Designed miniproteins, single chains, continued (5). Designs and how they scored, part 106

Each design is a single chain, and the fold is of that chain. pLDDT is the mean over its residues in the fold that is shown.

## One batch from the design tools (miniprotein)

Design m19905
Fold by ESMFold2-Fast:
Structure m19905 (fold): chain A 57 residues (1-57)
Amino acid sequence: LSEEQELLAEAAVVRMAAYVFNNEEALKLALEAERAARAGDLERARELIEKAKEILK
C-alpha cells in the first residue's frame, strides 16, 4: 500500500472509533486527516490521526 492509502485506512478506523464513542472532536480530526491525505499532505494527515487517537484513549 502507498503511504496515502495506509493513512486513509487508519483515518477511517479512527473515524469509526469516534462514532462508537460519540466523540465529536476525534471525528473532526479523523475527517480532516482524510482530506489532508487526499490532498497529498501526508505529514498533516499523520499528525491529525495521532491527535484523534490520543483523544480516543
Scores: mean pLDDT 81

Design m19906
Fold by ESMFold2-Fast:
Structure m19906 (fold): chain A 63 residues (1-63)
Amino acid sequence: SENEEKAEKIAKLLNISFGRAQEILKLALEATTLEGAEELAKKFGISLRDAIYANIVVGKSLK
């Protein structure tokens, strides 16, 4: 349920489908750095800002 809530938050923030948000969430859980966020953005064709938002929703801090 926690991952479902996080995926819904990502879907609303990025204005995308819930299913696509679940895929982004899964990869964001694997991204641990700014470089990981850049890879996420490239893979899904989203902005770096949106990839950072996905990582923040997962509870990861990018500094």
Scores: mean pLDDT 69

Design m19907
Fold by ESMFold2-Fast:
Structure m19907 (fold): chain A 59 residues (1-59)
Amino acid sequence: MDEYKKKGEEAEKKGNYLEAGKYYSLASELAAKRGDLDTATELGKKSREAFEKYAEKKK
């Protein structure tokens, strides 16, 4: 779980928003499975924001 969150943060820092969104999404799923709903919600939000930035850039 923490490794996917870290990879998402690193990808976002490098501007790789598609990869950041994918890693945040995976981290969110693992957090939800663990029962950490607050963490899952925050990571899901980061994933959505990363995908939105990717979509904006793709235009």
Scores: mean pLDDT 79

Design m19908
Fold by ESMFold2-Fast:
Structure m19908 (fold): chain A 56 residues (1-56)
Amino acid sequence: MMTPEELAEEIANLAPGARVRVEGDTIIVRLRDPSLAKELEELAKKNGFKVKIIIE
């Protein structure tokens, strides 16, 4: 299972330009492309994290 830091790097690779913040067991992601939201939610949940996605 990934560390929060490793997961943040994977999210950055999948969504270049996204801003990622880790708060405990929750990954907070600011996205410009809403089509990536579901894939990022699934990735976080698969690795045992909650996710909050903000579209900008």
Scores: mean pLDDT 77

Design m19909
Fold by ESMFold2-Fast:
Structure m19909 (fold): chain A 83 residues (1-83)
Amino acid sequence: MSEEELEREVNEALALMYAELGKQLLKKGDYKEAIELYEKAISLLPEDSPLLPEVLRNLAEAYEAAGDKEKAAELRAKAEELE
C-alpha cells in the first residue's frame, strides 16, 4: 500500500465518520454543526466516490432542516446526477 492509497482509504473512513456524526447532530437539532460535518465529509471524497451521492443527500436534509430549501434542492439534484 502506497501513501497515496493509504490517504485515500483514511479520507474515505474519515468522510464516513463525519457523515455519521452529522446525522446524529441533525437528529439532535444541531443543524449548523451537522452541515459543517457533512461539508467536511464531502471535501474528503473524490468526485467519483460512490459515497458522495448519499453524503450530498444528508447535507441537503440538514439544509432543509435549517430552513434553506433552495440549497437542499440543489444538493439533491447534484446527488441524483452522480447516481
Scores: mean pLDDT 81

Design m19910
Fold by ESMFold2-Fast:
Structure m19910 (fold): chain A 56 residues (1-56)
Amino acid sequence: MSRETKLLKAFEDAIKLLEAGKSEDEIIRHLVEKYGLTEEEARKIVETAKNILKLK
């Protein structure tokens, strides 16, 4: 539960930061620092968020 909650919050942050015009590198750094994710995990979250936003 705690890990799933962390990933969900990280994904929500990624969407909000992309909509605010932040770069992928800035968002990845934010997710790594705030949620303790690896760069690879953060990058996958950002990529998923970008794909979802393109469908809107």
Scores: mean pLDDT 79

Design m19911
Fold by ESMFold2-Fast:
Structure m19911 (fold): chain A 67 residues (1-67)
Amino acid sequence: SELRKKILELIGEILRIIGEIFDLELELKKAKEAGDEEKAEELEKKIEELERKKEELMKKLEELEKE
């Protein structure tokens, strides 16, 4: 089923983004503990961008699951 393949591909992309967010949040914690404000700001922006991508993919997944 093409629908099943698309659902699995979206789940795979969502899981990859969740992993990237987790790694960046760990790096953000380290940057904040080190007092590296510039690095912390860059990491926060990257996390925010990935969170938005995750939300968009989750919405696409929900729409496909309704069909």
Scores: mean pLDDT 85

Design m19912
Fold by ESMFold2-Fast:
Structure m19912 (fold): chain A 57 residues (1-57)
Amino acid sequence: MTPLEKELEELERKAVLAVLEGDYETLVRLLNEIAEMLKEKDPEKAERIRKEAEKYK
């Protein structure tokens, strides 16, 4: 696993914890960070994540 893939996994785990705790401000921030990191590797997934983040604003 590349360092980037490990960082993405850590951010995704933190996002799941934010949902479970009802911390939607942290969730939105983490989702935007994940989307930014994915925008060149998987732009379709990045866009879906950004749209998901907008639901929690």
Scores: mean pLDDT 78

Design m19913
Fold by ESMFold2-Fast:
Structure m19913 (fold): chain A 61 residues (1-61)
Amino acid sequence: EKQELLDRLVKEIKEAADKNPDPVEGAKLYTAGALRVIGALLDGNFEEAERIAKEYVEKAK
């Protein structure tokens, strides 16, 4: 369950970051977003992990 959620949220951030017109900015957003999602999931805070993923998907646009 944690692994499936992690894979889904990281993929959503990656797909949004890949659409960013600046590939360097996209890579930075993907890296920061993925690390924060991992941190939230390690703390058992699934709601925070989903919030972080949504935040970084929006920033990557």
Scores: mean pLDDT 79

Design m19914
Fold by ESMFold2-Fast:
Structure m19914 (fold): chain A 67 residues (1-67)
Amino acid sequence: MEFSSVEEELKFLVTEHLDVLPAIGKAALEANGDLEKAKELIRQVLEEHGVKLSDEFIELLAERILA
């Protein structure tokens, strides 16, 4: 599953996998402000839930949560 835009990935996440958002938030908080660690922890959470998203979208999520 490969998306052509970050907007498509966001729509997919919020319409099909909204239940994963709390776990993503917890993973980002565990990174303690480290962007690279937040990206890795978010990627692990997505993999555990069977959700495949681009590195670009994962970076955007981590940046928004840590900002």
Scores: mean pLDDT 75

Design m19915
Fold by ESMFold2-Fast:
Structure m19915 (fold): chain A 118 residues (1-118)
Amino acid sequence: MAAEAARVAAVQAALRETLERAGVPAAEADALASGAGRSIYLEPEQAERLRAAVDEATEAGRGLLLLEANTPAELQRLNARARRLVEQGVAVGVLRLEEVDGRYRVSNRGVSITPPAR
């Protein structure tokens, strides 16, 4: 229990930091990072910074993933990456980015700390 709570807290902290680097105000970043299923709107410039920040976090092994496409191929690719990170002991946080009315909506899809059911 305590170890799982610590891993979830670490991923939530990484999500918050990544959102803040994308230019999201600290209060909104904290609310989104702590609330699975919560969403906020981003301007296109903030969405590009979020993509870069998530890529940097993933390269650093921090287990953050950004879902932009909902094709079967993209979902399989995301799932395979999440599985590999979890197998390496890395908790995984997932954000979804969608274009809505010329802005981008980012939502927290939750945190995975166990290997996906095979």
Scores: mean pLDDT 74

Design m19916
Fold by ESMFold2-Fast:
Structure m19916 (fold): chain A 80 residues (1-80)
Amino acid sequence: SVEEAFLAEMRRRVGELQALLARFLETRDPADLARARAVIDETRALFERHRAQLSPELQAMAEKFIADGEAAIALLEAQL
């Protein structure tokens, strides 16, 4: 289903974001933050494209991931 495919993609993106932020904390490479921001922007675009096909629960989960990711990236960008 569209929801199953979306959930699988969200899980992949959560893992990618976590790995990028962990690498930034170790290496201080601004390229990892730039990629993390791209992951969030791509996730927002994916969410907007499929919003009408998602349950309210999946919508809330996606919105939380985007908000939490943006907040984490902003805090780390302030350290540059």
Scores: mean pLDDT 88

Design m19917
Fold by ESMFold2-Fast:
Structure m19917 (fold): chain A 99 residues (1-99)
Amino acid sequence: VPEILREAAELARKAAEYFEKGDADKSVEYLTQAGDLVSRAAAELEETDPDLAVKLTFLHIQIVLAKKDAEKGNYKSAAEGARTVAEQLERLADEVERR
């Protein structure tokens, strides 16, 4: 579980970097990949760790909102959202490793 969260965090960080560079296509690709991993992890954990599954579902919603900001041309807001998601995913990965 911590490995998939760290992978999703890295993808979200890359999305933020490409939004900052104005490369919306690459940013959305990385953000979509991060969202897919987060969604898959949430589904897999629904029965075994429902609290973590709920937190991951919330982060998936934040990813969707960042993609909507990008669709509106608000790349600064999209980059900030992607960065926040990456930080939260890293914190959750650390929390799971400490259990």
Scores: mean pLDDT 84

Design m19918
Fold by ESMFold2-Fast:
Structure m19918 (fold): chain A 66 residues (1-66)
Amino acid sequence: MLSSEQVDLAMQAVAKATKHLKSTEYDPKIEKRIKLAMTKALELVREGETDVEKIAEKLEPIVKEE
C-alpha cells in the first residue's frame, strides 16, 4: 500500500512527464498513456524512488513512444 507522500511523488512525476501532452479535448490515446505513466510512476515510488526528476525521466518513453 502506498502512502499519500508516495502518491504525491508519482502524481508530480506524471504531471512533469506529460506537461507537453496538451489536450483540451478528451483523447482516449492520451488518457491511456497517462494511465500507463501513472502505473509506472507508482511502481518506481514503491521501489523506493523519491526523486521526481528521475521518475519523470523513466516515464518519458511511455509518453513519447507509442
Scores: mean pLDDT 74

Design m19919
Fold by ESMFold2-Fast:
Structure m19919 (fold): chain A 60 residues (1-60)
Amino acid sequence: MELSPEAARLLREGREAAAAGDLERALALFEEAEALDPESIEVGVELALVRMELAIRKLE
């Protein structure tokens, strides 16, 4: 399945934010990508991972 160019850009920016430790920004970017391409498995996986990491951090 092909991502729209805009969704692909948001995924890249979200991954960069996550790598920098800014999980809140990464979550926002991945949510924007999901809004553009809700059928994307790749976007869904990235969202699930970021939400899980944020949930773990809240327990600390």
Scores: mean pLDDT 80

Design m19920
Fold by ESMFold2-Fast:
Structure m19920 (fold): chain A 109 residues (1-109)
Amino acid sequence: MITITQSPSSVSVRPGESVTFNVTASQPVDGNVKWYKQKEGERPELLIENGSTLAPGVDSRISGSGSGTNFSLTISAVKPEDEATYYFSATDAEGNVSVSSGTKLTVLP
């Protein structure tokens, strides 16, 4: 099973700032990696597929990058609606899914 470390665990930003979440995997992962946005009480929203491919309907302010063991998600020009917990998932060659502990993003008034 792959261990995924995501940093920071929580971050606070103001509207208009940019924020980046970083992930380190304990082993190299293939391109079967995804980023999700989870709001309290809501279904998780897929943001990024294959490390960098934006999901349909997702805001172009969001971008994913990285390969192997290091991945990142960047949100530019943060808006109040971006307040959520963000998760990374990786699927290994055996089909096992590992999920990060996530980053809680707080958007200040």
Scores: mean pLDDT 84

Design m19921
Fold by ESMFold2-Fast:
Structure m19921 (fold): chain A 81 residues (1-81)
Amino acid sequence: MREELLARVNELIDRAAKLMQEAEKKGDLDTAIEAGVVLIHAATLKRILERNPDYPLEQAEADIEFIEKRLEEVEKKLKES
């Protein structure tokens, strides 16, 4: 289970990094910054999951869902540009 959550977080990190790069290529500073914030959030959760075995799985799931929704908003904003 924890390994599955870590895999999901790694996917979110990769997606956020690609969105940030794409927004930068378009000159969309606001969307690039938003993608960067999502990237930092996901990267921080990854470190917590790797380094704190006591971090609750239910909390990690909620954190992932929150990051996923923010990422969807960034993706939508970039598509509309």
Scores: mean pLDDT 85

Design m19922
Fold by ESMFold2-Fast:
Structure m19922 (fold): chain A 96 residues (1-96)
Amino acid sequence: EEEELKKKKKVLESTLESLRDQIRILLEEAISKLPKEKQEEFREKVEKFLEGEISLEELLEYMSKYLPKEEFENFSKQLNALLEKKEEVEKELEEL
């Protein structure tokens, strides 16, 4: 039972790490599409979002100003999907 819990925790932690990497890659790709002078400001907003200092809504509002509509819609859908999966994995880890 204790060994099974440790194994489940390790798998969930690995999945969480993978999801965090996917989120960072997606955000990095979005940053690369921004004007060079805005990339640094956006990196600061991304780090604040990842640390929980700003909401997803604030991050997406900033992105919507600088990304074309189609790229923004695709980005927001992908980011929301990854964040939902991350919340599910974090919840499973808390329940262990």
Scores: mean pLDDT 81

Design m19923
Fold by ESMFold2-Fast:
Structure m19923 (fold): chain A 92 residues (1-92)
Amino acid sequence: MEEEIERIKKEMEELSKKYVERTKPLHAQQDAQLAALRAAGVERPKPDTKWEDLPPELQALRRQTIQDIADALIEIGKVLEKYLKALKKLRE
């Protein structure tokens, strides 16, 4: 029984590592693309700028970013479901 608690803790640690590893290259790619747009003369918008008021290049980048993050979250969701099922068994 104690071994099962330790197993679940290790699965949670692995889930955290996989999330970081999965999202890290996406953040690096987004930063590189944003830097390229700034170099091309696209100015950084204010934080409160509405989506429709963004330059078309930034709208396209944000759409791609949302898609990439969504794909990563779908994979993480599968692992999280497994973890939650394991927790439910432990508490019954």
Scores: mean pLDDT 70

Design m19925
Fold by ESMFold2-Fast:
Structure m19925 (fold): chain A 83 residues (1-83)
Amino acid sequence: GKEEKIKELEKEIKELEKKIEELKKELERLEKEIKEMEKTVKTREEAIKLVGLQVRRVGLETEIELLKEKIEKLKKELEELKK
């Protein structure tokens, strides 16, 4: 049992770390899009779209932070199992 649990936690940590890297790339693309739209916004409809992108950016930043917290909890569990 103990070795199997360690392998499961290590796999879960790796999957979450990979997900964070994917979300960081999505965030970088979104930040670029926001910056371009901020330069060209002239209409109310464009301003509404920009707000939507900014809300999505905050959502991605929050998701990344929550995943980092999950990784830290799993790493703590992994260290306890290795004792």
Scores: mean pLDDT 86

Design m19926
Fold by ESMFold2-Fast:
Structure m19926 (fold): chain A 89 residues (1-89)
Amino acid sequence: MEKKEEEIKRKVVELVRRALPARAVADALLAANPDVRSWEEALALSDEAQRAALRELRALLEELKKLAEEANKLSEEQKEEVEEEVKKL
């Protein structure tokens, strides 16, 4: 059986991987509009495709946030391993 800590690491990496296309759209939008202060403002400046990407990114960030309590069980070393795997994506 998979250890809970190993499952949490895997889920975090997979959520980040799934967020990469939407994050690229969000990063491009923010680079063009550096004074954007809120999600509502970002959505107002976006076309429909960009809004879809921002909503997907927000949903994935909320899923990651829900794992925050579980992630508190990860050691500092395990958190660094997750960061290194994310950098490889």
Scores: mean pLDDT 67

Design m19927
Fold by ESMFold2-Fast:
Structure m19927 (fold): chain A 65 residues (1-65)
Amino acid sequence: AATQTAVLLAIGALGAPASVAEIAAATGLSAATVAAALAALEAASLVEKTASGKYSPSAAGILAA
């Protein structure tokens, strides 16, 4: 979906692991929409959750964006 692509691109543009709030600010999406997109992307192994609870793109996620 376009929302998932926007979330992946936003994480890549931030250049560091990003929280739901940081991604929401970067994309203009609600935190709930970002959280749902991140859950779907994590289930697809396109993003990974860091030890700090932030998200970074996987190699597959970078290619999908």
Scores: mean pLDDT 74

Design m19928
Fold by ESMFold2-Fast:
Structure m19928 (fold): chain A 114 residues (1-114)
Amino acid sequence: AATAVRDALASVLPEILEAVRQIDPEKAEEVGRLFAELLNALDSGDYDAAAEHARKLGDTVAEAVRPINPELAERVREAGDKLAEHVQKGDPEGVYKAGREMAEAVREAARLAQ
């Protein structure tokens, strides 16, 4: 039942994780752990727990981005909030779109950090 939401997340999270690793390797470790917790919650059908992990993931990514560009950090936080909302609703299209918005903001921050 959660397969489409899980697939949407799996398609965007590697790009987010790689970009965070370029900015802050320590935060990348935390993002990877939160991603694993999010997938586990989805696999168990706990959309509320999955949404909480998605929000926490967005906040952690925003913290990594904030020292580089506060506006991009706010975009990441907003994308994380949207991601959590769509995960809670079981909406794979919304999850993919929110995940892509987060990935684009983090990649832009990674480019600025280089």
Scores: mean pLDDT 85

Design m19929
Fold by ESMFold2-Fast:
Structure m19929 (fold): chain A 69 residues (1-69)
Amino acid sequence: SVSAAEQQRMLEELREVLARLKAMSDEELREILKNVEKMSQEEIDDALKDRDAALARLEAQLAALEAAR
């Protein structure tokens, strides 16, 4: 079972990760994916299209976890 302290740390880490992802521009993400992951432009475009949906899903999950507290 997850302790209350571990659950709190997980929520804080999730908030911080989400904030960092939201703070990054699409251009910054494109450069990282191109230079670090060596992805093609088509792969980057597909990933960024899904990014908004993924961020919305993470925000909804975070809100649900907060509401359960």
Scores: mean pLDDT 73

Design m19930
Fold by ESMFold2-Fast:
Structure m19930 (fold): chain A 92 residues (1-92)
Amino acid sequence: EALGVGTAAEDSVEEIRAAAEAARAAGLRLHVTGLSDDPEREAAKREIMLEWIDELLALGLLSPETAERMKALLLSEPPRLEEALVLLQEAL
């Protein structure tokens, strides 16, 4: 989803940061409603995020160090999905 970011990297980073803020607000809403208690959904979400990290690393949008740190957060018990998402958006 980040094809062509090399042309306007600074503007792309600002747009990604704005999207990060919106996603964080949406995440807080989901937690307040308690709809995130399904362990299978959390496991599926974690798997998808791990695939995103590998894809972004392959595209050169993430440093290997940042990718490793994000994977560590996602593989933690409990998984730190929100921290991994914030780290991803700070890195992009």
Scores: mean pLDDT 61

Design m19931
Fold by ESMFold2-Fast:
Structure m19931 (fold): chain A 70 residues (1-70)
Amino acid sequence: GMEEARELVREALRLLREGREEEALEKIQKASELAKDNPVLLKSLEQARKALEEGDVVTAEAALADALKV
């Protein structure tokens, strides 16, 4: 559900702050599966995923923080 997706986003943000990028990416992917009917949240999660694939942790953290606002 939505709260489960949000919990995964919080966990992903924590993992990024710890430098655990691969584990953060797994949490982002799982959150996207749970939030497939929330297009605003999905957009933020997709932005975070793409930023991490490019090694841009700062942009990924910002996108995850934005995901928690919706």
Scores: mean pLDDT 83

Design m19932
Fold by ESMFold2-Fast:
Structure m19932 (fold): chain A 62 residues (1-62)
Amino acid sequence: DYVAKGRELIAQKRYEEAAEQFRKALEEDPNNLEAARGLEEAMVLAGLSEPDPLLATVPAPA
């Protein structure tokens, strides 16, 4: 089950992989609240743990 796999990956601090599992869970059941919450949590934790270097290089408005 993708939700269970996602929760295990969060426990292992593998947040990007957890987010992928929760996305797959939402593909199976778009109304799965646990998968939606898990995806938000995993994405936030992944963003805080591993800053996206692409965001540092976006051009400022002229």
Scores: mean pLDDT 71

Design m19933
Fold by ESMFold2-Fast:
Structure m19933 (fold): chain A 64 residues (1-64)
Amino acid sequence: MTEEEVEAMARAIAQRVVSENPDASLEEKIALGEEYARRAAEQLGVDPEWFVEKVKEAVEEILK
């Protein structure tokens, strides 16, 4: 899997968290993104901490 593909998946998770949880706070959206990111990272075989940071960054970028 390419770096661009991993970043695209991180953005997709972030967009899903934001769109499916409109009433959630920023902290709640980040926490949900972290949970989804950890599960996805295990399935993709990437570093969970690195992928969690990518998803958190994407969530914050979308909510800007």
Scores: mean pLDDT 79

Design m19934
Fold by ESMFold2-Fast:
Structure m19934 (fold): chain A 90 residues (1-90)
Amino acid sequence: NEEKIKELEKKIKEDPDNAELWFELGLLYLQLGKYEEAIKYFEKAIELDPDNLELNFEAYMGMAVAYDRLGKYEEAQEYIEKAEEIYKKL
């Protein structure tokens, strides 16, 4: 949804260090089938809040889905393993 993306981009301009907003943008791009952009935004969310285990778990799972959709199965498996390592810490 173009309107949702525009609202998130506006919120990100006001608060560019908010990891949750970048994560939400990643999810929207994933839903749109824009997998490279989704990965970029998930990476940004993790970079901004690396100690947020729950957000990082969800972001790694989103990246795994995106890599799988791109046919990058080895990268997809690596991110599943990263998510599993976080889950063990919860």
Scores: mean pLDDT 87

Design m19935
Fold by ESMFold2-Fast:
Structure m19935 (fold): chain A 87 residues (1-87)
Amino acid sequence: SMTDQLVQRFRQSAQVVEDARRRRDRGVPMTPDQQRRAGRAIQQVSSIIQQIVDMGPDSLDVLMQMVDTLDPDVRDWVMRMVNSVQR
């Protein structure tokens, strides 16, 4: 389904964001290309959340079930972003 495709893209982008965060925490410098990829991944995550919210609560539930398999900190910022796009 479209929801499943968006959730898979979210997972891939979230992993890029997480890798960038771990590199920063380890004091490993990122190249300009890696910084641009991380920025694009953040934008893609935001766009996917907006699309899933617009699709309705059933699609949001699928996203949140997948997010529950990730780091707990990821759930917190995803919920903040969901709240920011729901007005």
Scores: mean pLDDT 80

Design m19937
Fold by ESMFold2-Fast:
Order: sequence, then C-alpha cells, then structure tokens
Structure m19937 (fold): chain A 57 residues (1-57)
Amino acid sequence: STLPGAAAGDGASAEAKAKVALFNKGLEAYKAKDYEKAEAYFRKAGLSKEAIDHMLK
C-alpha cells in the first residue's frame, strides 16, 4: 500500500473507527444468534470470508 499524501491520513481514522463499530455490531448479532447479520457486519468490518465462516460455521 502507498500513502498518496499525509493530509489524507486523517480520513483513514474515521474508516478505522467505523470498522471497529461494525465488528462490535457483528459480535452483538453473533451473541444474539443472528448469524446472517453477524456475517454481514464482519464482512463490512473487513474480515475475510474464511475467518467469518470459521467463527460462524
């Protein structure tokens, strides 16, 4: 990966925060046994299909 500019880096923190929030929503759905929602949130959070499948099996 490359950094096209240092000034653009501040936008990346918002995406990182959003991914953490999505991962937490995925865990909440998983605890509620809503595996379809958990998979969707984990995928949006950037987890691989293999990691999600391994967790949800």
Scores: mean pLDDT 74

Design m19939
Fold by ESMFold2-Fast:
Parts: structure tokens; sequence; C-alpha cells
Structure m19939 (fold): chain A 85 residues (1-85)
């Protein structure tokens, strides 16, 4: 199914992210989102990688999308750069 294909791409992306292969991880997370745009975890993972490589504005946009799809999506403090009052 398309959901299983998106889940496999996300899993491969997570492995590449763990290895520090950020650009390759980003490509796989984007492919997972293209297959299943409602896959909140893939949006959240993409946001995390973008934050780690300093693309914080892009990270915040993808994190917002993840939360819109699933309000319980886990977003790291590194993505939430405007958290201080």
Amino acid sequence: SKKEEAEKLRAKGAELYAQGRFDEAIELFKEAIKIDPNYAEAWADLAQVLADIGRREEAQEYAKKAVEIDPNAQISDEVQTAKVP
C-alpha cells in the first residue's frame, strides 16, 4: 500500500539521519510526504533534520504542518526557535 511505501521511506530516512547523512535523509522524508501527505511523523522528521542543519525557518514550517495533521506530533525545542517570551 502507499502507506507501507511511505513508512519504508521514513524508516530509511531515519537510518540515514542517524548516520549524519542529512541531505539523503531529507530526500527520503520528502518522498514519504509525497506518497502520503497525511503522514505527520514524516513531516516532523523532515523538520528535525532541517533544524539540525540550520534551516530553522523551513523546519518551523514543516513542524507546523506535522502538528496540523497530528496535534500530538513530537516537535523538538530546536525547531521552536521563538519559544522564549
Scores: mean pLDDT 79

